Designed miniproteins, single chains, continued (5). Designs and how they scored, part 80

Each design is a single chain, and the fold is of that chain. pLDDT is the mean over its residues in the fold that is shown.

## One batch from the design tools (miniprotein)

Design m18771
Fold by ESMFold2-Fast:
Structure m18771 (fold): chain A 85 residues (1-85)
Amino acid sequence: MKRKILPVPKTKEEALKNLDTLIERAKQEGDEDSLKLFEEARKKVEENGDPRKAFRELTIKYTALQLRKIGDEIDAEVAARRAAA
C-alpha cells in the first residue's frame, strides 16, 4: 500500500519531485489547506536546501491536517446518514 505518512527524502531533487506530485494532487482535489502546506515546504527546500527538516515539519503538519480531514469526512457522512434515517 502507499505510505500514509510522507517519507523523508535523501536528496533535494527527490524532495522537490515528491512535493510537485503532492501539489498537483492537492490542486486536482481542491484541497487548499494541503496545497498551502506543500507549496510552503517546496519553497523551504528550494531556498534552504535542507529536505529532511522541511519534510519532517511537513509530515507532522500534513498528518495532523489529514487526521482532521478524515474526522470531518466521517462527521459529514454520519450527518448525511442521520438526515436520511
Scores: mean pLDDT 72

Design m18772
Fold by ESMFold2-Fast:
Parts: structure tokens; C-alpha cells; sequence
Structure m18772 (fold): chain A 97 residues (1-97)
């Protein structure tokens, strides 16, 4: 459906922003949280492609929690902004499905 396709695109954009934030982040624990969030976003896309909406929502919720933890450990304002934008895109994707 168009809503699922839009949700996938939003999660793909969130992954790109999280990858950018990772490059600006020096704290190893924050990087680990970002990497785990990216993995959960990738699993969310796979679940959406398979039509497993409930599973996709669980992966997206987990990714948001991990990104929030990464944000708390991140001091670079540009990285914080990218993490917050990624969270907003995931929340938007969850509202579409």
C-alpha cells in the first residue's frame, strides 16, 4: 500500500540520518546505541515489506528508545539534531501504519 511504501521511505531516511549522526559521534556507547537502532530500523523495513505491521512497530519503538539513549550520551549539537530528526521520521512512519 502507499502508506506502507511511505513508511519504508521514512525509515530509510531515518537510517541515513542515524548514519550521519554516527560519523559525528565520538562516544563509543552512543555509537553502539546508534548501530543497534539502525539494525532495528532495517528489521522494521523487512517486517513492513513482509506485511508484518505489529513486528515493524515493535522494531520502530525499539529504535526510538535506542536513539534517545544515544542522544543522552552525544555532545555534538549537529549529531543531536540528526538523532532527533531520525526519531521524528520513525514516529511519522508509525502514524502511517
Amino acid sequence: SSNIDQAIQLVQQAIALAQQARRLTTNPQAIAYIDRAIANMQRAIQALQAGNIAQAQRYMRTAIILLQQARRLTTNPAAIALIQQAIALIQQAMRLI
Scores: mean pLDDT 94

Design m18773
Fold by ESMFold2-Fast:
Structure m18773 (fold): chain A 68 residues (1-68)
Amino acid sequence: SEERRRLIEEAEELERKGKEAFEKGNYKEAVEYYAEALALLIRTLGEEDPRAREVARNLAKAIEELEK
């Protein structure tokens, strides 16, 4: 559907922003972007999708950096 395609595109944009924030050391922003991207990818592709799993790993790394 058009809605599903739009949500996947939004998730890809959020993942890109999360990665950029992480690379700049803005870990709180990275967590926020990755969490939003993950929610959209789980909704559209499912929890076991490789793309959702990749974003989940990046989210975990960003959270770990915040705890240091």
Scores: mean pLDDT 88

Design m18774
Fold by ESMFold2-Fast:
Structure m18774 (fold): chain A 76 residues (1-76)
Amino acid sequence: SDRQTAIDHLDQAREHVERGDLESAARHVGQALSAITDEELRTQVEVLASEAFRHYNAGDVEGALAHLEQARELVA
């Protein structure tokens, strides 16, 4: 399902953030967003993913992972 596809890509994004591979993480976030058909939900997930990358760039990896988990929970 499109929802399961979005969840899978958000889980992949989380793994890549844990490895410090932000390029692959951003690609998987983009694929998750493309699988979300609801515009309001897609916008909420995009905001949470942007906050995740902002936290990572500030040195807060735990905050980054927490925001990606919030995005996953919204889709699930």
Scores: mean pLDDT 89

Design m18775
Fold by ESMFold2-Fast:
Parts: sequence; C-alpha cells; structure tokens
Structure m18775 (fold): chain A 68 residues (1-68)
Amino acid sequence: SEEAKEELREVIRRTLLEIRRLAQENAPPEEIVRVAEEGREKVERLMKEHKIPKEEADKIGEEVLKEL
C-alpha cells in the first residue's frame, strides 16, 4: 500500500539522518552500528508485513538519499 511505502520511506529517512548526526558528532562506531541495525530491522519488518519487494525498497532508499 502507499501508506506502507511512506512509512518505509520515513523509517529510512530517520535512520539515515540519525546516522549522519552521530557521525558528525564523532559518536562511537558501536552506536552508529546499533542505529543502523535498528533501522534495518524496522525496514525488514515493514517489507515482510506489506510484501514490499526489495527492488521497490531500494528505490525508496535511493530517493531518500537524494533528499539528504
């Protein structure tokens, strides 16, 4: 659904922004990895629940990266 894709986009956006913030603040690598893993888990859950193909999720991720 479109709502599920928007939720996926928002999870990716928030995860990438948080990683960028932590990197700019020179946070420990373990903290950055934890945030990335939590984001990945949320993305995988949404993809499974809403049957979003990996190709579609990848396109959404690319679009978010272009906005940042």
Scores: mean pLDDT 86

Design m18776
Fold by ESMFold2-Fast:
Structure m18776 (fold): chain A 78 residues (1-78)
Amino acid sequence: MLDEEDLEQLRREVEEVNATTPLRLSIEVSEEGVVTLRVEVGAGRFVLEASGKTGAELSAALEAAVAAARPAAEEAAA
């Protein structure tokens, strides 16, 4: 199970990304302690789902999701 401090940090990072970028991030914690991160760009044009049990796995998934969404955001600006 993810440490409560790691989960709290992840929630803060998700809130900051949602406030400062056009990305829509959400997190869900299952009864089994598996955390699912979902990333959407605009009106459902890009969706990434990543699940993990450790803060490191979820941080890596968040970084990868933001990096993958960047080209779509740049194309929308062109």
Scores: mean pLDDT 65

Design m18777
Fold by ESMFold2-Fast:
Structure m18777 (fold): chain A 66 residues (1-66)
Amino acid sequence: MEDIKKEIEKLENEIKSLEAEKTRFEQYAAQGNERARKMLNVIDAEIQKLKTRLEELKKKYEELKS
């Protein structure tokens, strides 16, 4: 149980870090930085993957709490 909770916390922290980076790249992209626009696509894809894993782990954690 605690191992799953720690994995959830790690994923949440990684998502927060990527969301912070996304915000910075959005500012650069608004200034016309093409590299930043491409990086936003990469970051969005990574966030999506992590959110999917987070959802699966949360479901398992809730089953163990029941």
Scores: mean pLDDT 81

Design m18778
Fold by ESMFold2-Fast:
Structure m18778 (fold): chain A 79 residues (1-79)
Amino acid sequence: MEELKERVREELLRAARESGGDPAAAEPIVERALEELKLSELELALIMTRVGQELGTLARLPDSVVEQQYEEAQRRRAA
């Protein structure tokens, strides 16, 4: 799992640098990490935060991650 997390971080960092921080460029990487690699939303959010810190800017979370975090928060309230 650690190697997969590191690769996702490297891919997100590269996508952010190449796109100038466009969240759309990160969407396919985020979707793959959640759906195929089965990373948790929290793990992915932490990776995104580290990428933003590495770039010296606050990187936005991709819409897919934001929506899933929102649904998780709603589930925690409802449960």
Scores: mean pLDDT 66

Design m18779
Fold by ESMFold2-Fast:
Structure m18779 (fold): chain A 80 residues (1-80)
Amino acid sequence: MEEIDEAIELAKEIQRLAEELGDTDLVSFARETIKELERIKKEYETATPEQKAALLGYVRDKIKTLRNIKKELEERKAAR
């Protein structure tokens, strides 16, 4: 639960940073990612223990990717 919420908040922050930088492709990516994570959160509520483990594994990998994207966007903002 908390990890899924963390991923959603990261994706929302990426959307905000991408909007500030005028990166329309990353804004689109962030919107798609938020939708996917919200779907996963809903699916997690009714999932079996086996399915929950698989979903959390996916979300953890996604958090790593989102953290890297956020770092890159923060670096781009600092370079302005």
Scores: mean pLDDT 84

Design m18780
Fold by ESMFold2-Fast:
Structure m18780 (fold): chain A 100 residues (1-100)
Amino acid sequence: GEEDLRRLLELGLISEEGARAMVRAEEAPDPRERAEWARRAAEAARNPALAEYLRLLAEVEEVGLEEGEAAARELAAKLAAEHGDLPARAEAEFERRLAE
């Protein structure tokens, strides 16, 4: 949501251009466009865990285009269960780098 996006910008984990790409990935009506914007946001991410999370979001949209919505929902549920800690890991990595 907007609060998470604001926090990512405040922590310096993504550029303003990448943040705009994340918004477009959520709001674009075409799943193909959402996948493309999620890929662009991943490339603009400064934190490896955030970049990985955004790549996984693009993969869910791509699966939906190729295999249908049911397959996309199953992949999204699996990724949420296995990788739900990626945002917290991104923040921890940023804090670690500030301590160096």
Scores: mean pLDDT 71

Design m18781
Fold by ESMFold2-Fast:
Parts: structure tokens; sequence; C-alpha cells
Structure m18781 (fold): chain A 80 residues (1-80)
């Protein structure tokens, strides 16, 4: 559980930095932190599976990851 909390904190920090970079028009930083957001979510999903969390919780994390991937792709297209 401690690892999941660490990953959630990393995810939140990356999200904040990504949004700030978007607001500032810093494309390189926005893309960098978008990658960190997705990496943190992927690692959270891997850790949830390692811990044997209930399928319902794992499914919710998969849905969150998919939604974030779509958001990041839309953001990257907008920043082109």
Amino acid sequence: MERLEELRRRHTRAMVKMLKAIEEGNKDEAIKYADEVLKAQREMLEEARRLGLPKDKIDRLEIQYENTEKFVKEMEEKLK
C-alpha cells in the first residue's frame, strides 16, 4: 500500500506541473510531465496487480489510465 501512496503523490505532482506548463505555454515541459503522469498511472496499475487488489479496483485504475491517455493525446494535439 505504501508504494501506491507514493505513486499517487508522484501522479498528483506531475499533473500539477503539467497543467502549469500548459498555462505558461511551455510545450516541452507540458509533454515531459504528461509522460510522467502516464508513467505514474501505469506503475500504480502494476502495483495494484502485484498487491492482488480486487478486480473492481484494478478495472477502475485501467479506466482512469485510458481516460488520462485520451486527455494527454488531446493536449499534445492542441499544443502542436
Scores: mean pLDDT 80

Design m18782
Fold by ESMFold2-Fast:
Structure m18782 (fold): chain A 97 residues (1-97)
Amino acid sequence: KPATQKVEVDLGAIIEKYTGIPVDEVLREATKFEGTVLLDESGQRQLELGKKYYEEGNYEEAAKWFERAATYFRLSGNDVQAEEAEKLAKEAKEKAK
């Protein structure tokens, strides 16, 4: 199930409206931001899946999803959410025993 959500907006119009910077430079930065946003969004979805399995009592599966979420948050630079996901993964592993 591909959950590839790209921003469905005219990037040129947004760039000109909000920045006043030449389109070529802002397009390069927008491409970098898009990658980071996709990683953060994927981390959030993985965190939600982990919480669902945790609430269902499937702690082994919850731990796997929390670990994946933490990795994605680290890659996106969202260290706060990464630390929370790492903590939840540890708690799920302890309950899986």
Scores: mean pLDDT 70

Design m18783
Fold by ESMFold2-Fast:
Structure m18783 (fold): chain A 66 residues (1-66)
Amino acid sequence: MEQERKAREARRLILETLPEGNELLKNHDKEKMDELGYETQVRLYEIAGDKERAERLKALYEKRKA
């Protein structure tokens, strides 16, 4: 729960800095924001050196899609 909440906050921050994220916020397209949010979260973990978390998050996202 708390991990998802922090990830959501990080996603929001990243989306605010991204030009494309700003457009998604403007349109309130939650589904597209979710997809972009997951992608940015994966990248954030990879940059932080948490490749294991990035890979796990990727697998979870794929499972949710299925």
Scores: mean pLDDT 59

Design m18784
Fold by ESMFold2-Fast:
Structure m18784 (fold): chain A 79 residues (1-79)
Amino acid sequence: MEELALAGHQQWLALPEEQRQAILAEIEPLARKAAEAEEAGDLERARELAEEVARRVREALVALGADPEAVEAMMEKLL
């Protein structure tokens, strides 16, 4: 499990900087809303927004050729 999650993280770091920045720019508004919900004590909304961020990152990485299983293991560690 942890080795697979590390492999996913290494695939993220191996992406060209431009691709990582594009993914981060796409998820930034959702990540900000998730943080705002968490600070407001709305943990259910924060979780839903965090799952949406995770879904978008997973889809973007898989579209760029990352191993879906490694990406899923990485995202589980972050959630």
Scores: mean pLDDT 73

Design m18785
Fold by ESMFold2-Fast:
Structure m18785 (fold): chain A 60 residues (1-60)
Amino acid sequence: MKEELLKKAEEYEKKAAEHQARVDSLIADTSASPLEVTREAKAYLDYQGKAEELKKEAEK
């Protein structure tokens, strides 16, 4: 159902936003681990990509 795809996309967007907030916090903290920044950034991009695919599917 289109509604299920939109709900799942919203969940992934929320997860992406959480990881983006963590990236922003880590970047602002100059003592933060570069590996941690990279992991959070990759998680953000992964969830954002999944959300976009589900939204495209829902728009059909």
Scores: mean pLDDT 79

Design m18786
Fold by ESMFold2-Fast:
Structure m18786 (fold): chain A 91 residues (1-91)
Amino acid sequence: MREEAEKLLEELLKKQKELNGSLPSLEKQLVNLEITRDLLRAEVAWARSVLENPPPWAKPAFLEALRAELPELEEQIKLLDVQIEILKEKL
């Protein structure tokens, strides 16, 4: 998992360098990952609240899709936590 996080981060940095001609600062990279993690955490919290107290507009198929998506979102948050720690080690 840490090796996967490192590989994905390296691929992202390579792509950013190709697009911008330079890498963003480590501090900017860290802030961007932290914002992304906070947004995913908010999405997970919202999804959990909807599943616990389904609003009238939420159809059964929507609730099933949301339940299936939650483990994937939680795994993405774990990956971001590892990537953030890698960047902090480099600061």
Scores: mean pLDDT 79

Design m18787
Fold by ESMFold2-Fast:
Structure m18787 (fold): chain A 91 residues (1-91)
Amino acid sequence: MEAKEKAVKILEEARKRIESLADQMDPAVHQLVLDDIEAAIELVKEGNFVSAVMLLVAAATHAELNNAPQEVVDILRETAKEVAKLFMEAD
């Protein structure tokens, strides 16, 4: 599986996990996190892995500052690490 396709799958799985937590967070914070994941998917599809990782890290920090559940913050940080690993291994 190409690194880009694998990264998109990881991001889509993260989005599904966060969607399952919608009832545990503020709707505006939830939508912002989902928008950031969708933007990260687009960046990965364009080959911009570094920008995608930076966006996911920023999204995790923003979620934490807005009192999102720790599980959401952990998902975003875990996803950023997995996308970063794929970028490093693809080279």
Scores: mean pLDDT 83

Design m18788
Fold by ESMFold2-Fast:
Structure m18788 (fold): chain A 93 residues (1-93)
Amino acid sequence: STEEKLQQAKEMVQQMVDNGLLTESTGEQILKSIEEIVKTGKTSDDLPVADGYVMIAEYLLTQAGLLPSASELAQRAMTVIRRHAEQHNRTLP
């Protein structure tokens, strides 16, 4: 169902936070973007993309089967965020 697939997408965000790919703050922004996309049906074409959250949300919704395909931009945003999280983790005690 749509609800089960939405929950799957949210669980993917939590897993990325738990694995250190995303900060907790970034994960919360992506969850907000997921809910906005599901509520409005809008994607990266219609929503602000400055921080990559909408692109990542679109990618995760595609993986959960709620969207027909992930954009190349969403996949690129995921790679950039992953590298940023790795750099951030290296500065923490």
Scores: mean pLDDT 69

Design m18789
Fold by ESMFold2-Fast:
Structure m18789 (fold): chain A 76 residues (1-76)
Amino acid sequence: MKKVEELKKKAEEAKKREQSLQDGLNTAIDNYKKNLEKAKKGESPNSAKASQAAVDTYRKGLEKAKEERDKLEKEI
């Protein structure tokens, strides 16, 4: 059976994964804001829509990572 130490390491890995996804989400939001400003100036409105899809993808990934972390924390 898994030792408490192994569960703690998995929880730390889940936290690092969550941080990486959070950083990715922040970058995607910044990119979306830039593309939204460009769209307001009449430049490539499709870029704003693509950036919004990227934000949604990272948000869903972050939700899954948080669920996995919470599950691991409950096991400890």
Scores: mean pLDDT 78

Design m18790
Fold by ESMFold2-Fast:
Formats: C-alpha cells, sequence, structure tokens
Structure m18790 (fold): chain A 61 residues (1-61)
C-alpha cells in the first residue's frame, strides 16, 4: 500500500459568501498537498462561519 499522511489545514475566508468559501477550500486543499508532498485521496471539509477546515488524507508521491 502507498504511504498516506493526514493533514489538517484551516483557512479563513474573506466572507461567508459561496465564492469566498470556495476560494478558501481551494487554498486549504492546495496547502495540504504542498505540506504532505502528494495527492489527496480523501478529504473532509468543515465550515464554521468564515473558517474552512480541510482534513485531507494525502497519498505520498
Amino acid sequence: AAAKKTVTVTVTAESESADALRVAVVQAANRAMEEAGGHIVDAEVRVEGREVTVTATVELD
């Protein structure tokens, strides 16, 4: 099995608008992949107001 790493990243969106939250999710996912050095195979997204938390399971390259 390939090595996997779990990374949690929280990003604060500029507002609670759908567009701002979408940008925050993309930013959090990109940071998770950069920190782990791999590709996301599973992710949980939690939104609380403007705070977007992505918990990603990354398969290491």
Scores: mean pLDDT 81

Design m18791
Fold by ESMFold2-Fast:
Structure m18791 (fold): chain A 108 residues (1-108)
Amino acid sequence: SLPEIVAKGLELLAEVAEKEGREDIAQLFRDYAEKVQKAKSEEEIREILRELVEDLHRKGYITPEQKAELLARLDAGEDPVTILAELADRMGYPGVALAIELLSLFER
C-alpha cells in the first residue's frame, strides 16, 4: 500500500543517516515513518511530507531552494513516492531514491 511504501522509504533514509552517525535525523525519519503508517489517504501522506520538509529545513538538513521545490511538488499533488525519492536524491542519497522507486513498482 502507499503508506507502507512511503514508510519503508523513510526507514531506508533513517538507516543510511544512522550509518553516517546522524542519529537526530535518523530518529526524525523514523518518527515520520510512524506518522505515515497511520495516514488514511494520499492527501494525508502529502501533508505529513510537508511537515517533514519543513522540519528538515528548520533543522538545517536541506536548503531553502530544496524546500521550495519539494513543497511546490506537494502542492501540485504529485505522487508522494516520487516526492520522497526526490527528497532522498536532494539529500545526497541517490541509492535510497532508486530503492524507493523500485518499491513502488513491485508493491502497487
Scores: mean pLDDT 86

Design m18792
Fold by ESMFold2-Fast:
Structure m18792 (fold): chain A 97 residues (1-97)
Amino acid sequence: MKKLTDEEILKKVEEAEKRIDEMPGNEAARYVIELVKEIIDAVNRGEAEISPETAEKILKVIKKALEKLDDSTPRSLVNELIAAALEVIGLLIEKEL
């Protein structure tokens, strides 16, 4: 895995926020889930660190993806977005300790 700086992660998250505006809800959800998983995996491997500000931006993008979902959305996508949000919150709590 490549090493990621906080600035590189923040840039990817900001790009994702803009891209999901142009995506259907289910596609936006999958995109955000994959991005968050990549970030969490990199952090867990010691290949990245995120600031509280970047983590808050990730949570905002997850919320935006959730708001784009409708009754046709698989519950699995909703559950994965919620799980991704909880993982990001977990990283924030760990940094406060």
Scores: mean pLDDT 79

Design m18793
Fold by ESMFold2-Fast:
Structure m18793 (fold): chain A 79 residues (1-79)
Amino acid sequence: LEEVVAEIDRLLAEADKHIKQAETALENGDFETAKKHVDEAEKHVDRANRLISENDVPLDVEVRVALAQIKVAVTKLAL
């Protein structure tokens, strides 16, 4: 379980990096680059969500993944 939680944390950190890159691209009017980064962030969050579906993880981990899903959705709406 500790290894699964560590992998989820790693995936969420990578997603956050991509969201920040997408936000920077949006500020510069580069919608193509922003979309690529949002797609990468979504892929990482989807993988984290799959891991919580396959494993009985603590509720705080589920909440962190849910918050990341919301952040991806909000950034996609800004596109």
Scores: mean pLDDT 85

Design m18794
Fold by ESMFold2-Fast:
Structure m18794 (fold): chain A 99 residues (1-99)
Amino acid sequence: DEVARIAAETAAIAAEAMAAGRRGIELAQKLSQEEADRMTALADELQDAAVAAMTAAGRGNLEVAREWAERAREIAKEIFALTERVEAQYRAQLAAQQA
């Protein structure tokens, strides 16, 4: 069932990105409020896109569901990239403090 597949895949990537984003926000708060605010905004956008995709899929609007699922996937990629960047910055800061 394509409806169930779109909903499941969107929910899975949103959950993974939200978990990564939460960790990234916690680390970003120790480095830069601007980074933390940006990650929080992306997390909100991801939730909105994922809900829109799942809602459209549940209503049988597959075209709209795919568009929102693609948007959610792009936002998730940005959250993953920012989380990795923040973690690298935090590790560099800790190394500098121990030098």
Scores: mean pLDDT 84

Design m18795
Fold by ESMFold2-Fast:
Structure m18795 (fold): chain A 88 residues (1-88)
Amino acid sequence: HMATLEAIITYKEPVSEEDLERLRELASKYPGARIEVEGNRVRLTATGSREEVDALRDELFALSQDPRVEAMALFVYEDGKLVAAALL
């Protein structure tokens, strides 16, 4: 089965190249991962096995502890159905 994670990360300031580099490093572990930037908000989407998606989710939970991050919304879809959501 296939799982997809969508993360919407809101930073306190406009997204820096350093912040983008960290996110690109995380995404590089997942073929087909996409990052979209709009001001202080980043949308990261990645598809893989449920175990891979859960591992990425845990890495993003750690990232949410960064004092530069204001808020984070995480959504996990499995077979096109929302199976988990978190607002941080």
Scores: mean pLDDT 81

Design m18796
Fold by ESMFold2-Fast:
Structure m18796 (fold): chain A 62 residues (1-62)
Amino acid sequence: KKKEEELKFDKEIRDLVSKATELRHQARLAQRAGNPELAASYEAQAKEVEDKILKLEEERRK
């Protein structure tokens, strides 16, 4: 039971970490391309995903 729950959290966290990394990479590319508004949009999305990761990490600890 606990092993199944931990595997589920690990998978969700891994998927979200990959998504956040990709969004931050896209933000850097947008900034380099001279599109600061697009970069800010990707940064905002990355922060949203990172907040979800923090929520899952807190739940996993409990």
Scores: mean pLDDT 80

Design m18797
Fold by ESMFold2-Fast:
Structure m18797 (fold): chain A 74 residues (1-74)
Amino acid sequence: ALPSKEELLARIDELVARARELITDPEFLAELEAWAARKKAEIEALPESDTAGRRRIAANLDALEEFLDSLERG
């Protein structure tokens, strides 16, 4: 099922917490946190009826998760 806005917000906070543990480059981490803040604003602005918007954001978070998984394995 497509994630709710609340689930997307919780997931981005979880991914940012993982990034803080895995990313040692402070400049890259700052860029990622800025990106995450923009994504949280996008999620909060989405109408509950915007399933396409939620799907797009879920895909963005899937890409971040795959990246963090690759850092953890490498």
Scores: mean pLDDT 84

Design m18798
Fold by ESMFold2-Fast:
Structure m18798 (fold): chain A 67 residues (1-67)
Amino acid sequence: SDTATVELISGDPRTGGGLVTSGPMEGERVLVGTGPTEVVLSDGERTYVGKILSRTDTTVTMEVTKE
């Protein structure tokens, strides 16, 4: 399974923007939607869904489960 890490830019992890720092979409700016156990990343063309592996105030690391 692919792992992705996203740096949160806007400070709101449910509606905020992020920069993908590793994994699928690396280097892309994305919209980030987070639930209690799942993350959704979208760049307007593609959507990635994953399980949260770890989370800090500024980053989310996820295992990509759907593209």
Scores: mean pLDDT 71

Design m18799
Fold by ESMFold2-Fast:
Structure m18799 (fold): chain A 77 residues (1-77)
Amino acid sequence: SAASGLIDRILEEVKAEVERTLSPEDVPTALALLEGLAALLKRDPSLEVVRELRELFEELGNEVGARFARRVEEALS
């Protein structure tokens, strides 16, 4: 679907960013999070779910999750 294509594009962009910006020790966990979020959102690309995830990650201070969710929200809205 068009939504799956957008999610995959954003996934690859954010993965490249975290590989360049995070400590090598933190990269595997960040990549696993991004892959899981992409899989979840491709199964149900609901704008409501994306917004809830963005708000959750922002409240938790999880910048990787928040960044990914924010970009997906912008692409789907």
Scores: mean pLDDT 86

Design m18800
Fold by ESMFold2-Fast:
Structure m18800 (fold): chain A 87 residues (1-87)
Amino acid sequence: SMEAFKATLEEILKTFEEGLKNNEDPAKIAERMGKIINSNKSLSEEQKELIQRMVLEMILRYEEHPEDKEGNLKLARELVEKTLEEA
């Protein structure tokens, strides 16, 4: 459902923001985000693929620029907005 999709995107963004704030390893943040996506039975396969692509881009940017918390958070917010527009 669209409500489940939006709620999942909000939970993913919050999880990423908390991970950045705590200087967590990108792999550990990715694992937690993967569990959020995979445990949600209300998401279609297409919705899961959209969120997974977004998460991959967020994590890759964090791996490339671990010191740039502000830039990583800005990109994450932009990716959430873009992903909502694609759904």
Scores: mean pLDDT 87

Design m18801
Fold by ESMFold2-Fast:
Structure m18801 (fold): chain A 77 residues (1-77)
Amino acid sequence: NEGLKRAIEDAEELYRNLDRVRELLRQASPQQLQLLIDSLRATKERILKEASPEEAERAVRNIEALIALVEEVLAEK
């Protein structure tokens, strides 16, 4: 599944650049941040359903870290 593979790769790339992502997120609207949280949660559920346990463990951890970051930035607004 190309979509799942891309989602895992995108989450890892974002996780490697959390400080930069945080600064970009601070410029987003509350509505944009909420949509991103919803999208990340949907991606996490898809990974848990479709990926192998080994692939899912790291990818889910990365996505949970990204969700926490977006929620933190949203709370600052």
Scores: mean pLDDT 78

Design m18802
Fold by ESMFold2-Fast:
Structure m18802 (fold): chain A 101 residues (1-101)
Amino acid sequence: NKKKIIEKLLKELEKILKSDLSFDEIIERLKKMASISSGDVKKAIESLIELVKGIQENDVNRVVASSIRLVGHTFILEKKHNLKDLAEKIRELANKILKKS
């Protein structure tokens, strides 16, 4: 079941990356992804949600704090859980969102 969830998350991230979505649409999709996730995967997605919200609200402290958490959680996904593809897609989406601001 965990492998199926990771495959679903990767497909959803790819759809978000290929689409020109609003911040509200990105947040809604990420919230749905977080709801089916657990542990370090959920924490990485939740950190990405906080980053999007921080950029949307021009909250510099929230952007900094969520960016630090996102770096940590994606590193854990890559090194502890061997989820390099998921970590890379999350980082790619974070970078795309940062360029929109």
Scores: mean pLDDT 87

Design m18803
Fold by ESMFold2-Fast:
Structure m18803 (fold): chain A 80 residues (1-80)
Amino acid sequence: SQALELVRQSSEALGAGDGDAAVEYLRQALELAGASPELIEEAVELVRRLNDAMAAGDLDAEREAARRLGELLKQAGLQL
């Protein structure tokens, strides 16, 4: 699935500290999955929060953002 490949690329970009690339890949994945504009913007905001938390070493904020993002991806049918 192209959408699942884009989710993987978003995850790789986050691991590399490239929050802008992570947002771009995830937006494309959600658009391909037919997600609403509201869900896309919420997921994008969570990716930004996750990137910021990872950069700051804030494990609690990282876990919460990752949990919420995972729930949205599951809702869109994009679970890895």
Scores: mean pLDDT 86

Design m18804
Fold by ESMFold2-Fast:
Structure m18804 (fold): chain A 92 residues (1-92)
Amino acid sequence: SEFERLVREIEELFREIDELFKEANELLKKIEPSKEELSRYIALKLRYIGLRFEYDLAVKARDVERLQRLLRELKELKRELEEFIEELRKKV
């Protein structure tokens, strides 16, 4: 079903994003992070926490449309996080 497919894809994205946040945290420990870099990291983390909360609500409601929007937002967050990690790697 579409619902089951979306749940599987989102759960996989959560695992991937969790690993990317771990990588970002380790890179931040190796550099002298700017206020701007710390602000961006915190903003990405807060957005991720909000998306996890939205996921719990969407799953309980079995809301396929909300899960589709959430999947798009998680893919965008992953892209932004990967971009942030590449910028951090340039400083190591």
Scores: mean pLDDT 90

Design m18805
Fold by ESMFold2-Fast:
Structure m18805 (fold): chain A 110 residues (1-110)
Amino acid sequence: DGTLDSPRYVDEHTELAREIIRLVHNGDVSDESIDELARLLARLDPTRSVEEVRRELREGIRLGQDPTLTVEQIRELFRTASFAFMLGLAIGLRKIGRGERFEQVFQLEL
């Protein structure tokens, strides 16, 4: 939808983030799944291209794989970054066994 009819845009993002965290927790998130996630997110916001969303997801994944990334930095990113970037960050953190750092921030903010 080009315009969300509700001040619940954040709630919709929360539901998507929960589903993505569930997928990431199962450990079955592949590069193919990242492509599917980008398409799904682009369907929800048709003002954004699949390629743009995919790029943000991939950039988030790269940063999430940085072992020096702190919980405080993740919290700051949560306030400033796009939802797609934050999903990528969660996936990246999970890949290096630090998914709990994102979950701590996510649960405290939501």
Scores: mean pLDDT 66

